# Designed miniproteins, single chains, continued (4): the designs that were tried, part 34

Each design is a single chain, and the fold is of that chain. pLDDT is the mean over its residues in the fold that is shown.

## One batch from the design tools (miniprotein)

Design m13151
Fold by ESMFold2-Fast:
Structure m13151 (fold): chain A 77 residues (1-77)
Amino acid sequence: MAEEAARITREALEPRVGPEVAQQLADLYGQGLLYYQQGKYDKAAQLFRQASDLARQAGDDDTADGFDALADRVAAA
């Protein structure tokens, strides 16, 4: 479930980027997964790019790189 994935993402990221940014990243990830499940790959990729930008601004380049890779994969679908 996209909601479950978003919750796990928030819990994993909170120690790295703080609760506010972790919640924003989880929301973007959850929305992206919902669009992906609907076959709206361009919208899903856009949301994952937004998550990457936010993670990079928060100083977590590893998380940002992960979201960029996810966006690239989804855009190629």
Scores: mean pLDDT 80

Design m13152
Fold by ESMFold2-Fast:
Structure m13152 (fold): chain A 87 residues (1-87)
Amino acid sequence: PLDVAAFVAEAQKAIRSDKDIEYIIHNLELWAKLNDYLGLNQIAKLLGQLDLSHLSEEARKRLIETLEKYRDKINRKFLEAAIEAVR
């Protein structure tokens, strides 16, 4: 089974630089490619609980763009919360 919640929780602990966002983006793209919209929604829901304000605006913008790319596959409330938290 996918351990998306554990992955994102570990990402929160380990997120110290813009490169760490690449792993989150990679996972979003991977779950989308696999048509695993449950995985996408779990990441979006968890992103709404993270503090990423210490990262560059470029990294945050890329993450928001990835979420928006798959907006029709993500629960609207999870998407809105994730975008607000990342912005």
Scores: mean pLDDT 76

Design m13153
Fold by ESMFold2-Fast:
Structure m13153 (fold): chain A 55 residues (1-55)
Amino acid sequence: MLEEAYRAGYEAGKAGVPAEEVTREVITRLEPVLSSRQLAEAGEAARKGAEEGAA
C-alpha cells in the first residue's frame, strides 16, 4: 500500500501534478477503506513520491 501510494505520487509528480494535489487525491480515494493512521502514512508516501518525481 505505501509502496503503491509512493509510486502513484512519483508518476503524478513526474507528470507535473502538484504534490499537495496528489496527496489529497490519494487520501480521498483511500478514506473509506483505511484508518486515520493508515491514511496519514499513505498521504506522506504519496507526497514524498510526488516531490521526488517532480525533481
Scores: mean pLDDT 75

Design m13154
Fold by ESMFold2-Fast:
Structure m13154 (fold): chain A 55 residues (1-55)
Amino acid sequence: SRVDEVLAEVLALKEEAERNPEKGEELEQQIFAMLSTLSAEEFSAFVDALAAHLA
């Protein structure tokens, strides 16, 4: 689903930002831009999926 796709991408970009602090701002902007493409319903589902993933 779109939510699962975005979750996977966000987690990958977060890992890259932690490994490459010099690119942190660029990667954070990319994450926020991706999240902004989600509807309110999809964003709520994303938050729930992220919480479940992190356990």
Scores: mean pLDDT 79

Design m13155
Fold by ESMFold2-Fast:
Structure m13155 (fold): chain A 65 residues (1-65)
Amino acid sequence: MDEAEVAALAAKAELLEAGASEEAARRTQRMVIEMGRPPSGREVAELAERAGASEEAVRALREGA
């Protein structure tokens, strides 16, 4: 798997642990793959917000970064 694919799977798992919906987590995974590189912790939170993750999930991701 490409490094971006591994990072995308990790981002999906991180969003689900933060309480994001499966749909938001899957959208974030797709966005990371489209980036073609691993995101920073701050970028994961930004992508999650764009994917429609809840404010609570986005905050948890930002605090964990």
Scores: mean pLDDT 80

Design m13156
Fold by ESMFold2-Fast:
Structure m13156 (fold): chain A 81 residues (1-81)
Amino acid sequence: NAAVEAVKAGNFEEAERLVRQIMKNALDAVKKKDLETANKYIEQLEAVRDAARAQNTPEAERIVRLINQGIFELLVELAKL
């Protein structure tokens, strides 16, 4: 998971870019009703969030908030299926 490695390296700009890409791919999977692929991307987002939480910095906390909002939006879309 490249986004986890970016977080661990302190490269939060790259981590945000990769997280947004994963979110877009997850939303595309939900729209296609590909629940297995959507769940895979949600698991990737959760792994990035856990890595960011371990850092305990303001930059990492921004990544946690971004992922929490993205997962919430994905779960809302999944609930409509």
Scores: mean pLDDT 86

Design m13157
Fold by ESMFold2-Fast:
Structure m13157 (fold): chain A 75 residues (1-75)
Amino acid sequence: MEKLEEAARLLSEINKLIHKISLATDPDEKKKLVEQGRELLKKLEELAKETGNPIIERFIKSAQAQLDAYEKNLA
Protein backbone atom coordinates (compact mmCIF):
# COMPACT_ATOMS: atom_id res chain seq x y z
CA MET A 1 0.00 0.00 0.00
CA GLU A 2 2.77 2.50 0.85
CA LYS A 3 4.34 1.92 -2.61
CA LEU A 4 1.06 2.88 -4.33
CA GLU A 5 0.90 6.10 -2.26
CA GLU A 6 4.52 6.91 -3.22
CA ALA A 7 3.74 6.18 -6.90
CA ALA A 8 0.71 8.51 -6.77
CA ARG A 9 2.89 11.26 -5.26
CA LEU A 10 5.61 10.81 -7.92
CA LEU A 11 2.97 10.84 -10.68
CA SER A 12 1.63 14.16 -9.33
CA GLU A 13 5.17 15.62 -9.11
CA ILE A 14 5.98 14.51 -12.68
CA ASN A 15 2.75 16.11 -13.98
CA LYS A 16 3.62 19.40 -12.23
CA LEU A 17 7.17 19.26 -13.61
CA ILE A 18 5.98 18.64 -17.21
CA HIS A 19 3.68 21.68 -16.82
CA LYS A 20 6.68 23.77 -15.63
CA ILE A 21 8.70 22.61 -18.67
CA SER A 22 5.87 23.72 -20.99
CA LEU A 23 5.89 27.21 -19.38
CA ALA A 24 9.69 27.67 -19.19
CA THR A 25 11.22 30.06 -21.75
CA ASP A 26 14.92 29.59 -20.91
CA PRO A 27 16.50 26.59 -22.74
CA ASP A 28 18.90 25.87 -19.85
CA GLU A 29 15.98 25.83 -17.39
CA LYS A 30 13.99 23.50 -19.69
CA LYS A 31 16.96 21.11 -19.95
CA LYS A 32 17.36 21.04 -16.16
CA LEU A 33 13.62 20.39 -15.68
CA VAL A 34 13.70 17.56 -18.28
CA GLU A 35 16.61 15.96 -16.37
CA GLN A 36 14.63 16.26 -13.10
CA GLY A 37 11.63 14.67 -14.84
CA ARG A 38 13.82 11.75 -16.00
CA GLU A 39 14.96 11.13 -12.39
CA LEU A 40 11.39 11.17 -11.03
CA LEU A 41 10.21 8.92 -13.88
CA LYS A 42 12.98 6.40 -13.11
CA LYS A 43 11.75 6.19 -9.49
CA LEU A 44 8.16 5.75 -10.70
CA GLU A 45 9.24 2.92 -13.07
CA GLU A 46 10.77 1.01 -10.13
CA LEU A 47 7.53 1.40 -8.14
CA ALA A 48 5.44 0.34 -11.17
CA LYS A 49 7.40 -2.95 -11.34
CA GLU A 50 6.53 -3.63 -7.68
CA THR A 51 2.83 -2.59 -7.84
CA GLY A 52 1.87 -4.03 -11.26
CA ASN A 53 -0.62 -1.20 -11.78
CA PRO A 54 -1.38 -0.78 -15.54
CA ILE A 55 -2.57 2.83 -15.08
CA ILE A 56 0.86 3.79 -13.67
CA GLU A 57 2.60 1.95 -16.56
CA ARG A 58 0.44 3.84 -19.09
CA PHE A 59 1.29 7.15 -17.39
CA ILE A 60 5.03 6.32 -17.53
CA LYS A 61 4.85 5.78 -21.32
CA SER A 62 2.96 9.07 -21.78
CA ALA A 63 5.43 10.99 -19.59
CA GLN A 64 8.43 9.47 -21.43
CA ALA A 65 6.95 10.61 -24.77
CA GLN A 66 6.39 14.15 -23.45
CA LEU A 67 9.95 14.43 -22.06
CA ASP A 68 11.37 13.05 -25.33
CA ALA A 69 9.42 15.72 -27.27
CA TYR A 70 10.79 18.53 -25.08
CA GLU A 71 14.35 17.16 -25.35
CA LYS A 72 14.13 17.17 -29.19
CA ASN A 73 13.12 20.86 -29.09
CA LEU A 74 16.08 21.94 -26.93
CA ALA A 75 18.69 23.93 -28.89
Scores: mean pLDDT 79

Design m13158
Fold by ESMFold2-Fast:
Structure m13158 (fold): chain A 75 residues (1-75)
Amino acid sequence: SLKEKAIEALEKILELLRKHGAPDYVIEQLKQAIEKAKKMTPEEALELLKSIVDWIKKHFPPELAEEVEKIYKEL
């Protein structure tokens, strides 16, 4: 389902951020976002995923931004 794919994408992004040494507060916020997504509609979960991808693209290096965009596009 769309919601399951959005949650899987968020979990992949979480692991990617961990591998790239993102600060603990970012990891904690993303964990909270994943738990919140589980209680959302599919459309809300997809909008949350898009917001997180857009945020990473603005605040992290291009290499990491490209990897998260790839995860999003593979939905």
Scores: mean pLDDT 85

Design m13159
Fold by ESMFold2-Fast:
Structure m13159 (fold): chain A 64 residues (1-64)
Amino acid sequence: GPEGRVYVLAPEPYVVRPGDTLRSIAERYGVALGHLREVNRVVLGDDPDDLRPGQELLIVERVE
């Protein structure tokens, strides 16, 4: 695969609830909004604000 290096990710599946935003989820879990968006870009598509209730997101911390 294209990884080339060891990654330490702590994937934590989160089910989106009514009224949640990507920003509020990032703030709640103390993760960078950009990382949360990048990890979930396939699920979120082009609009990171287009969250739907019941959608599953991976919450990960990026270790350099």
Scores: mean pLDDT 65

Design m13160
Fold by ESMFold2-Fast:
Structure m13160 (fold): chain A 112 residues (1-112)
Amino acid sequence: SSEELLKALKELTKALENNDIEGVKKSLKKIADILKDEELKKKIDNAKDSDIGGLVLEALDLVLQHPEAQADPEVLKEVIRAALAAGKRFPERLLEAIGLVLRAIGLLLDYG
């Protein structure tokens, strides 16, 4: 449900802002479960700390492809917040994070 997805995204954003890598991994697993993406879940379970920045952006990209997320402006706004937090936490991924923000804004213009 979009409500469960929104809660998981808010937990992800907070973990990123607090530099809580275990919290980030836990939130990513919740997102993978909601999206029913077993491959993403497996990547998260086997992730090294150096993999986490890429997995955050991969998860947010998959959220933006999900029909329930595309139809929910609160989910799209939280993807923007999470992507910005990810770009700040993992500056090597900043350009990928900006790309996700721009895509989420494009989707928001259709629904809010």
Scores: mean pLDDT 87

Design m13161
Fold by ESMFold2-Fast:
Structure m13161 (fold): chain A 92 residues (1-92)
Amino acid sequence: LTEEQALEAELGILEISLAVAKLAFDRAKKRNDIEGLKETLEWLKKIQKEVDELAKRAESLGFTELAEEARRLSQDTQNLIKEVEKAIEKLK
């Protein structure tokens, strides 16, 4: 298993994690579940950190395409974080 293949696998896991977090957000929002929204927000912050670390690692190793994919996932994660924060504020 190459370093690039290992990072690609990690990115795939993070993509799945973001998809599951989005589903959790939709369910918590529908139920006005403020605790569920807060838990989703903390999970998204963890995903954001891991994606940013992966992007930096890929960039440092010259895996330009992988770094670009990770940066796109980082942007998607950040956008979802903002949506969750807005939902929490509306329920406060």
Scores: mean pLDDT 89

Design m13162
Fold by ESMFold2-Fast:
Structure m13162 (fold): chain A 70 residues (1-70)
Amino acid sequence: SEEARAALDTAEEVVRRSDAPEEDKRRALAGLETARRLVDQAPSDEQARAYADAAVRGVESLIGEPIPAP
């Protein structure tokens, strides 16, 4: 879904401009890449959004800051 992809793009930008350690950024970006694959393979828009939401929440936990909605 376009909304799911937009959420992942927003999360990626937050990670890129974050002052989090490089190891945490690398792990967050890898998680977002995995989520993009799951979103593209999702059987429904609802499931794609669920995958994106889970990934964004994981990234928030890793970098310690909130990620705004796209």
Scores: mean pLDDT 84

Design m13163
Fold by ESMFold2-Fast:
Structure m13163 (fold): chain A 92 residues (1-92)
Amino acid sequence: MEEKKEELLKFARENAEEVAKFLKEQAEAYLSLPEEERKELEEEAIREAKESEKVREQLEFVIEVLKIALEAEPSKAIEELLKRLEKILEEA
C-alpha cells in the first residue's frame, strides 16, 4: 500500500473530476446516517487512530484524496466529511 500511495494520488489528480463525483456520493451517504451512528463511528475512528499508526496513515491518505476532489469540484458534502476526518486526526 505505501509503495503505491504516490501512484494512487497521481491517479486521483489525473482523474480528479470523476474521483470528486464518486467521493461526493460517498460523503452524502455518510452524512445521511443517523447522528448517533456517525458519532459512534467517529469516536471509534479516534480510538483506532490513537492505537494504530497504520490507521492514522490511512486517514491522512483519505484526507489528501478528499482535498484533491474538493479542488476539482467544490462540494459541501466533501467539505463537511473532510472537516470531520481532520477533527478525528487532530483528536487522535
Scores: mean pLDDT 81

Design m13164
Fold by ESMFold2-Fast:
Structure m13164 (fold): chain A 85 residues (1-85)
Amino acid sequence: SLSSKVNLIKSLFSSWGLNLSDEGAEKLALALGEEMPNSLIVRLLKPLKHLPKRLKNQLVSALNKGDFDALSPLYMGALVLSQTE
């Protein structure tokens, strides 16, 4: 459900020390799509934890504004950083 996905996303970001708004979490849940299972959402978002704190704050700001175009370069950077491990 949407509510379940929103709560999962908020909890995940909180575990990284980041405060994602209810609106931001809802917009992200909707953007990820109805068919995406919660386990895959965790796996998809987990690379973002590798971003430096400055870029993590920029990511949260972009999500809270619904600026998904700003997310693409941040996510690609996170994937590159996650591959070094």
Scores: mean pLDDT 79

Design m13165
Fold by ESMFold2-Fast:
Structure m13165 (fold): chain A 85 residues (1-85)
Amino acid sequence: MSLLEKAVEALREALRRGETPQEIIDRLVSLGLSREQATDVVTGLLALAARYAKEHGISLDEAMRYLAEHRPEEIRKLVEEALKR
């Protein structure tokens, strides 16, 4: 499994477990991302989730769970963009 696939799986799992941003960063770094890359992923995820929550009138937590379960392609894109930096 590639670093990209491992990071996407780990991120979705962390979101399902309700892990904090810092716990998610540490998890991604343990997989081989730099701390800067991991921070970029989490920052992008929070921005995406906040936008979704506002547009649909749901909580940030509900938006994060929705993205993990139903939008794996959006999560993959965030990881791919961070890995280019």
Scores: mean pLDDT 82

Design m13166
Fold by ESMFold2-Fast:
Structure m13166 (fold): chain A 92 residues (1-92)
Amino acid sequence: MEEAEKAAEIFRDGLLQLAEYAREHKLTDEEIDRIAAAVKRGLQAMGLPDEVADEVASLVREALRHAREGNFDQAKELADKASELVRKALEQ
C-alpha cells in the first residue's frame, strides 16, 4: 500500500533524526525510555496491535541507545527494522 510505505518512510526518517539528537545531547536511559513509551502510545492510538507497538518501541529504544554511543550503522539497521514492522502492520 502506497500510504503505508510513505508512513513507514516518514517514521524511519523521524527515528533517524531522533537518533542524531540522542547522539548530540547524550540522552539518558530514562529519556530514551520516555521516547519509546511515547512511540508505543502513538502507534496504539493509530490502531496498531499492542504486540507490534511493543516490538517497535523496543527497537526505537535500542536504536537511540546505539546512536548515543556513536553506533549509527546499528541505529540505522534498527530504524529500518522498526519502519518495516510499522509498514507491515499498516498493510493489514
Scores: mean pLDDT 85

Design m13167
Fold by ESMFold2-Fast:
Formats: structure tokens, sequence, C-alpha cells
Structure m13167 (fold): chain A 72 residues (1-72)
């Protein structure tokens, strides 16, 4: 079974979509239990939880919104 950290490692540097908000961002890193996503569009804030979708895959890991992130 994939831990949140191991799943997040596969996503670092990738563009992801956050469900259900449909926010788009880059995975900039992760901690022990959360994935940090830099928002890439103004369509919505990336909140503390949700599913990350990269390509055709879905990753179920807690997410955290990075403060002061402007660009991919």
Amino acid sequence: MQSPEAAADQLIGKVVTVQPSAAVGYVSGHSASVVYVAADNANGAITASGDLVAGSGIYKAPIANLSDVKEP
C-alpha cells in the first residue's frame, strides 16, 4: 500500500488538479503526512484536503496550501 509520502514523491514537480475544487498547481514538496501544492490558477484555493489528479491517476493524500506561491 502506498503511503501518502511515497505517493507524494511520485508527484513532486508535476502539474496536478485538486478534486473537487478543480484548482491546478504544481507539487512543490511534501512532509510526513501532507503534500504541498503551489496554486497555478486563480480558479480556487487549494484547501487542506482533497484528491490530487496527475494525468489519469488519482492520489489520495492530504494537501496543504502553500503561502506566498505565485508561479509554477
Scores: mean pLDDT 51

Design m13168
Fold by ESMFold2-Fast:
Structure m13168 (fold): chain A 95 residues (1-95)
Amino acid sequence: GLIESTSEFGKELEEDAQTYREKAEELRNMAVKLREEAAQSTDLGTKQRLEQEANEIEREAKGLEDKARQYESLAKEVHGELTAIQAEEAALRKR
């Protein structure tokens, strides 16, 4: 029914948000490794390339963190709607 479908949608949003957060953390860790490799490099071209790649990966991680926040916000709205529907059904059964 409507409650089940809305509950499932809310769970999917939470799962998607968690997936984006985990992927962002993996990218952040990758950027750290690239910067460590850049610091150890004696070749200027390699160092610059690794630093640029780390910066690009950090921008991608930020984008995923922004998506995670959007999905978390939507999940909260969905949970609020579920609470409202459940309250209305309870009120109708008492009347």
Scores: mean pLDDT 85

Design m13169
Fold by ESMFold2-Fast:
Structure m13169 (fold): chain A 68 residues (1-68)
Amino acid sequence: MSEEELEEVIKIFEEVTNYKLSEEEKPHLKDFLLSIYSKKKNLKEFLDYLKNNAEKLLKEFKEYYKKN
C-alpha cells in the first residue's frame, strides 16, 4: 500500500468511525492499519473489512494506542 493510499484509508477510517485523529495518534493508526492490511488479500477486501467493522476497529485501536 502506498503512502497516498494509506492517507486515504485514514480519512475513510475517520469518516466511518466519526472520530477525529490527533497528529500524535496518526503514526500509531498507520501501524495498526498496516498490521490489519497484511492479513488481507487486497486493498478492496481491506476497505470492505474496515467499513463493516468500524466500531470494533476504533475500540481496538484505542486499546492499541494506550499500550504504545
Scores: mean pLDDT 81

Design m13170
Fold by ESMFold2-Fast:
Structure m13170 (fold): chain A 65 residues (1-65)
Amino acid sequence: GAAALEDAKTKLFDLLKSYIEQKTLTDEEADKLAECAVNALIKYADGGSLEEALKQVQDCVKELS
């Protein structure tokens, strides 16, 4: 449901912010990852599978290396 999507979005963004604060990711890398994560969540909300959304986020994480 919509509440689950909002909760997932918030938790994912908090995780990304934590990475920035730990200096695990640069600001530019974090911005790209956040954009990818938002797109993956939109795809999930649009009736896509959770596995497809997670795979999209994983691919973006690999590109940031």
Scores: mean pLDDT 68

Design m13171
Fold by ESMFold2-Fast:
Structure m13171 (fold): chain A 80 residues (1-80)
Amino acid sequence: MSEAERKIEEIEERETDPGVLVLTRTLRAELEDPRASPEERARATAEVDTILQGLKEGKSEEEIIAAVQAVREAADAARR
């Protein structure tokens, strides 16, 4: 089990909001995909870290989703 997979399990134990759970399921699938690039895995790991940190800080589902979106936009900009 990777550190990112352990963090996803911690999120799933803490969180019941369906929007955050949908994000964690998508990220787990991306991390488990053997065809995923190292860059895609790094982005998915950063998104997991963002969700876990938001939950620890008591942020709302909306705030967590917005923070994850910002991570995706930064990763897309880095590919240019």
Scores: mean pLDDT 76

Design m13172
Fold by ESMFold2-Fast:
Structure m13172 (fold): chain A 62 residues (1-62)
Amino acid sequence: VDSLIAQARRLIRQGDDDRAIAVIRQAVAQGMTRAQLQDLVRIARARGHTQTAAAIQAIIAS
């Protein structure tokens, strides 16, 4: 899970939103926590990736 989280953080920073969301879904399937997802939302918002942040929030709400 940690390697997928690191990959998601990198993809968010690079602006590769589609791949970031795909990797996040894989990480969630492998036991990624709500707190870790909230951290990624914060990173996406700080970078101005509002659509990615919204997609992650939808995953948290599910």
Scores: mean pLDDT 79

Design m13173
Fold by ESMFold2-Fast:
Structure m13173 (fold): chain A 78 residues (1-78)
Amino acid sequence: SDLQRLEALIQQVEDQVRQWQAAHPDASRAEILEHTASLLEQLYQQHGAQLSPEQQALLQRIIADLKAQAELLRAAEA
């Protein structure tokens, strides 16, 4: 139940990212990752209290990993 809820929220973010990419066809991988991390942070702020501590930790780790990847891609493109 809780896992299915988290999966549904992640799918919603994936759909939002796909729509954003359609509006921004020239967006870099770094920009896509930054936008994805931002949407996941919004999801965490709105729904984090409804997730288990383990799911909250996993979501925060995913957000941190996306931000780290975006930073590395930004550095490589400079």
Scores: mean pLDDT 84

Design m13174
Fold by ESMFold2-Fast:
Structure m13174 (fold): chain A 90 residues (1-90)
Amino acid sequence: MSDAQIDRFFAILDRDGDGVITLAEMRAVFEAEGSTMDLDRIVQQADIDGDGVIDRAEFVAFMNSSSGPMATAARYLQGVMRRVLARAAA
């Protein structure tokens, strides 16, 4: 997955342009896409600092995860990202 796609998806989630994604912003996008994923657990795994926000570096690291439950969540997020980017292009 390209860094440009991840950057574009992050920018869509970061609605106020402050450089971080909140749980509320991520939940709103995922609900719109019909996601059944446990967002609280995803945010907990991506949010290394436990402050309830995800910065770009944490998001990129999460999206590039290749093992364990985090990799499964990342594949799901990649699917959501592709749908969100397709809608943004239309």
Scores: mean pLDDT 67

Design m13175
Fold by ESMFold2-Fast:
Structure m13175 (fold): chain A 71 residues (1-71)
Amino acid sequence: GAGDEAIEKAKELVKKAKKEGNAKAALGAEVALGLAQISLGVGKVVGDQAFGDSQALKSVEKAEKAVEKFS
């Protein structure tokens, strides 16, 4: 689902930033990964997967913009 894909994308951003030696981008991507995981967890707890998926996607989108700025 979209939430699982958001988590995988965030993990890929972390790996890419670490591989490039960009500590700021790596930290930003790790924070976004944590927020995406929390968002999916909240969605499961409240029984609103669409809400969880939406919040996870927004977190990853912000991480992508941060990584692009530091790349």
Scores: mean pLDDT 75

Design m13176
Fold by ESMFold2-Fast:
Structure m13176 (fold): chain A 89 residues (1-89)
Amino acid sequence: DRERVLEEIRKEVLRILREIEETGPEETANRRKDEGSVAWMLALALRVAGYSVAEAEALLRTPEDFLAVARELGEEIYEEIEREIDLRS
C-alpha cells in the first residue's frame, strides 16, 4: 500500500544519501544504474539542500512529512514520488 511504498522509498533515499556522503555524488551516480529513479532524485535534492543523513531521516520520518519535504524540494520530485507509489501499488 501507499505507506509501505513510501517507507521503501525512504529506505532507498537514506541508503543513497549515505553513499553520497561516503564517496560523493559523482562516484555514487557512476555506481548506480538507477540514477534516474525517484529515490536518487530525492537523495540528490536533499544533498544539494545541505541535509545530512541524520537530518533527512528526521525530515522523512512520517509519510505526511515525507510528501511535504518532497514538495518543498520540487513539485517534479513530488509528482515522481506519486507516480512511483502508483506503479508499486
Scores: mean pLDDT 75

Design m13177
Fold by ESMFold2-Fast:
Structure m13177 (fold): chain A 100 residues (1-100)
Amino acid sequence: SKKDEIIALIEEAKAKIESLKDASVEELYTKALEILKELKERIIEIDPSREKEINNLLEAVEKDFEKIKNSDLPEEEKVKQMIESVLTYLDLLKHEIELE
């Protein structure tokens, strides 16, 4: 049940991230990190052993966001790539948990 609860939280976070498709780069940056920090808090309350794993995900997302933000891409393409980055890391986390 803990595994299923965490998977449900990841799916909820993915839906929230997908809802940001029409946001600006700055709004997406701020709101996506808020969503992921809330996800981290809720996952750690269910399973504290996952703290390192979720911290690694947050660090990877922040690194990707800085790279994309500092690129010469149009804002719409930056938003798209930032969303795709977050969804990819969340899908990888979900897949790893499902295989346990």
Scores: mean pLDDT 89

Design m13178
Fold by ESMFold2-Fast:
Structure m13178 (fold): chain A 61 residues (1-61)
Amino acid sequence: GYPAPTPEHIERAKRMSPEEVEELLRRELPPDVAEFYARVFRRNKDAVVELVAELLAGRDA
């Protein structure tokens, strides 16, 4: 997996809008997986924050 996300990546993930999260997920993950996590995020934002932070850390590398 990616290196552990920094506190900055976690805070960025928490501040992202649902639309920003969905665009990031669609870019980085297969469509079916992205759709699943987008639905999870809409119902429980905290459950997906760590994944979003990892994807942000990967993009910044």
Scores: mean pLDDT 75

Design m13179
Fold by ESMFold2-Fast:
Structure m13179 (fold): chain A 86 residues (1-86)
Amino acid sequence: SEKLRELVDKLYKRAEENIKKAKEYLEKGKIDEAKKYLLEAEIDLGMLRIVRGIAILIGDEEVARYAQEKIDKLDKEIEELKKKLE
């Protein structure tokens, strides 16, 4: 589904922007703001997992694989950032 792939791209881009904002605030020592943007990125990751689940249910294997690639990249970045905010 073209629309489902576009939704994956939109969610991934938004999550990356939120991760970037979280890193910028962390560099400035603004921990509460960094945590806020990290939470927004985690929400975007959760929505991306839902979109992947929908792709599986409708048999869109290409979009499901594409979404999984984006999920894996975000999960790694979010987990590394979480360790720095503990």
Scores: mean pLDDT 90

Design m13180
Fold by ESMFold2-Fast:
Structure m13180 (fold): chain A 66 residues (1-66)
Amino acid sequence: MTEEEFEREILAALARIWYGVMKAIGDPEAERWDTASPEERIAILVSFGIDEELARKMVEALVELE
């Protein structure tokens, strides 16, 4: 696995962890995540205090792996 591929997998894993946390705590944003556009998913992550640039990379990594 290249360093780029590894970073992408880590970013995707972080996005999945945040989704799992939202779902586990019963946050309304978990319901929105499944139907959200990539831009809406970035906004959800930013609302949890994640930096916009990092949130964008996390969502992009998920889209590439899905």
Scores: mean pLDDT 72

Design m13181
Fold by ESMFold2-Fast:
Structure m13181 (fold): chain A 93 residues (1-93)
Amino acid sequence: VAERVRELALRLVRVSNELAEKITDPEKQREVAILSTAAALVLVGATIEPSPEAYRDAADLAEKLAQIAEDSGNTEVAEELRKIADELRALAA
């Protein structure tokens, strides 16, 4: 489980960095950086002490990132972020 959580955290950070590079609006870039950092910190905590609440919180942050991606026309990035959110929710079940 810890290895899967680490995998999802790295995937979330990678996809969020890709999104930030594709966004030209500095305010949206900042929002992506804040949300992805928050999700990564939550998941790092969960590798030390697994928590269904932490997985749900990270999934909610991933969904917010997906919405920013969709709103900016980056539909493939939005789809990947939603898949990450779904996998995090599955870990919380």
Scores: mean pLDDT 83

Design m13182
Fold by ESMFold2-Fast:
Structure m13182 (fold): chain A 69 residues (1-69)
Amino acid sequence: HHLSYEELLEIAKEVLKDPVAARFAAGLAYNNGVTTKEQAKDEAIRAGNAFIAAGLATREEVFKDDVKV
């Protein structure tokens, strides 16, 4: 059972508060055929870190406060 884009976007929003980063993460996870919530969360963390590394956002801007990265 593959996760839908909407399911992946909801999971990404649990990790990412930046809506652009969340949509990017969900799109990547969907394209990669992610099937588990754990894989979807890992993709969201990876996408958030990529935004920080690219200078597009700070940690406080992109990650939810309760996310341990």
Scores: mean pLDDT 81

Design m13183
Fold by ESMFold2-Fast:
Structure m13183 (fold): chain A 96 residues (1-96)
Amino acid sequence: SEARRLLEEAIELLREAAEQAKKLDPVAGTMLEEALRNARRALEDPSDAFSAEQAYGQAEAAAKILKKNPEMAKTAEVAERAAELLRRALELIREA
């Protein structure tokens, strides 16, 4: 399904962003790891809108934190892209 593809792509971006964020911003790194866990839960159960919504919110919050640090601008961009994919997946899950 399209929602599954978006979740799979978001999971890869969240993994990348979390790994980079851990080095300079442990708070954002932890949020991205929580988003990754919730995205994986939504992937295992396509009807789990709650886990998809949690992943989206956590990814968006982490991106906002990372934007405050110029050294993390690229990581923030990856986290924002993950949040956009999660938002789209959430819309599809809710419309199903």
Scores: mean pLDDT 88

Design m13184
Fold by ESMFold2-Fast:
Structure m13184 (fold): chain A 78 residues (1-78)
Amino acid sequence: GFVPKTEEEKKAYKEALKALEELEELAKDDPKLAAEAEKLRKALEEAKNLEEVQKVKLEAGIVIGVHLLEQAVAKVTA
């Protein structure tokens, strides 16, 4: 996998890992969200460069945002 060497790379990797861990925490009670979290964990482990690490962070953030929006809609429509 990608091994961060520069301060910028280390920061990006830490941010990606934090976003993924937040997604994994939300995924504990949601099998569909758990599948997305597993996919992104594998993508982070298989990342070859900084761009791929940043992509995992972005995708994790999008999945979290969509999930929270879907939960808010479900609560209003229930």
Scores: mean pLDDT 81

Design m13185
Fold by ESMFold2-Fast:
Parts: structure tokens; C-alpha cells; sequence
Structure m13185 (fold): chain A 86 residues (1-86)
């Protein structure tokens, strides 16, 4: 359901905002919103256009996300929310 996907995105976005720089968090939020809107994982070029940032900023944000235990924990909770709703 869209509601469960929105809640999952909110949890991930909140974790990104807490663990990353505001610029990196904006990149993660843009990726999650694009995925919610299209149902597909966006390309780096699409995220760069949507967030108004460079490809380097996107790579830095993805690296920071992958390195954060807190964001990975939020990701598992988000996945469980989506799975329970579908």
C-alpha cells in the first residue's frame, strides 16, 4: 500500500537526516521519492537531476548510507513495513 511505502520512506529519510549531512540526506530522500513515484530504483543521473546535485554527491551519500548501522537498521524496519503491507 502507498501508506506503508510512505511510512517506510519517512523512517529512512529520518535516519538519513540524523546520520548524514543535510545535502546527503536530501539525495537519499530524492532517491526514495523517485522510487515511490515510479516503482523503480532511479539511476544516478535521474537522482542528480531531481535533487539538483552532482554525481559525486550521490556517490558520497550512498557510501555514507551503506556505512551507517543506524540507516541499515532503519532500512530493515522499512522493508518489514512494506512486506507486512504487501
Amino acid sequence: MEEAKREAIEKLAAAARAEMTPRQAKVIEAMLESELETGEVPSIAEVAKRAGVSKKTIRDALAAMAASPAIRAAGREAAALIEAAE
Scores: mean pLDDT 74

Design m13186
Fold by ESMFold2-Fast:
Structure m13186 (fold): chain A 72 residues (1-72)
Amino acid sequence: MKPTEEQLERTLESFLELNNGDKEKALKLVEKAIEELKRAKEEGADVSDELLETLLALGEAVRKRLEEELKK
């Protein structure tokens, strides 16, 4: 399922807060989280596929939003 705008905005704000509003650092952290989730899914982590797919979709959406913001 694609994340809602509310979920996307909340997740984006959380990553920005963790990085003191630094969008470049937030983007790097999101990219690292996405790689970790992809690796966990590939290696058969003890987590539901639905949860992993939802987190990956949310991470990809946040990454895209940060990339667009950094281009402006």
Scores: mean pLDDT 77

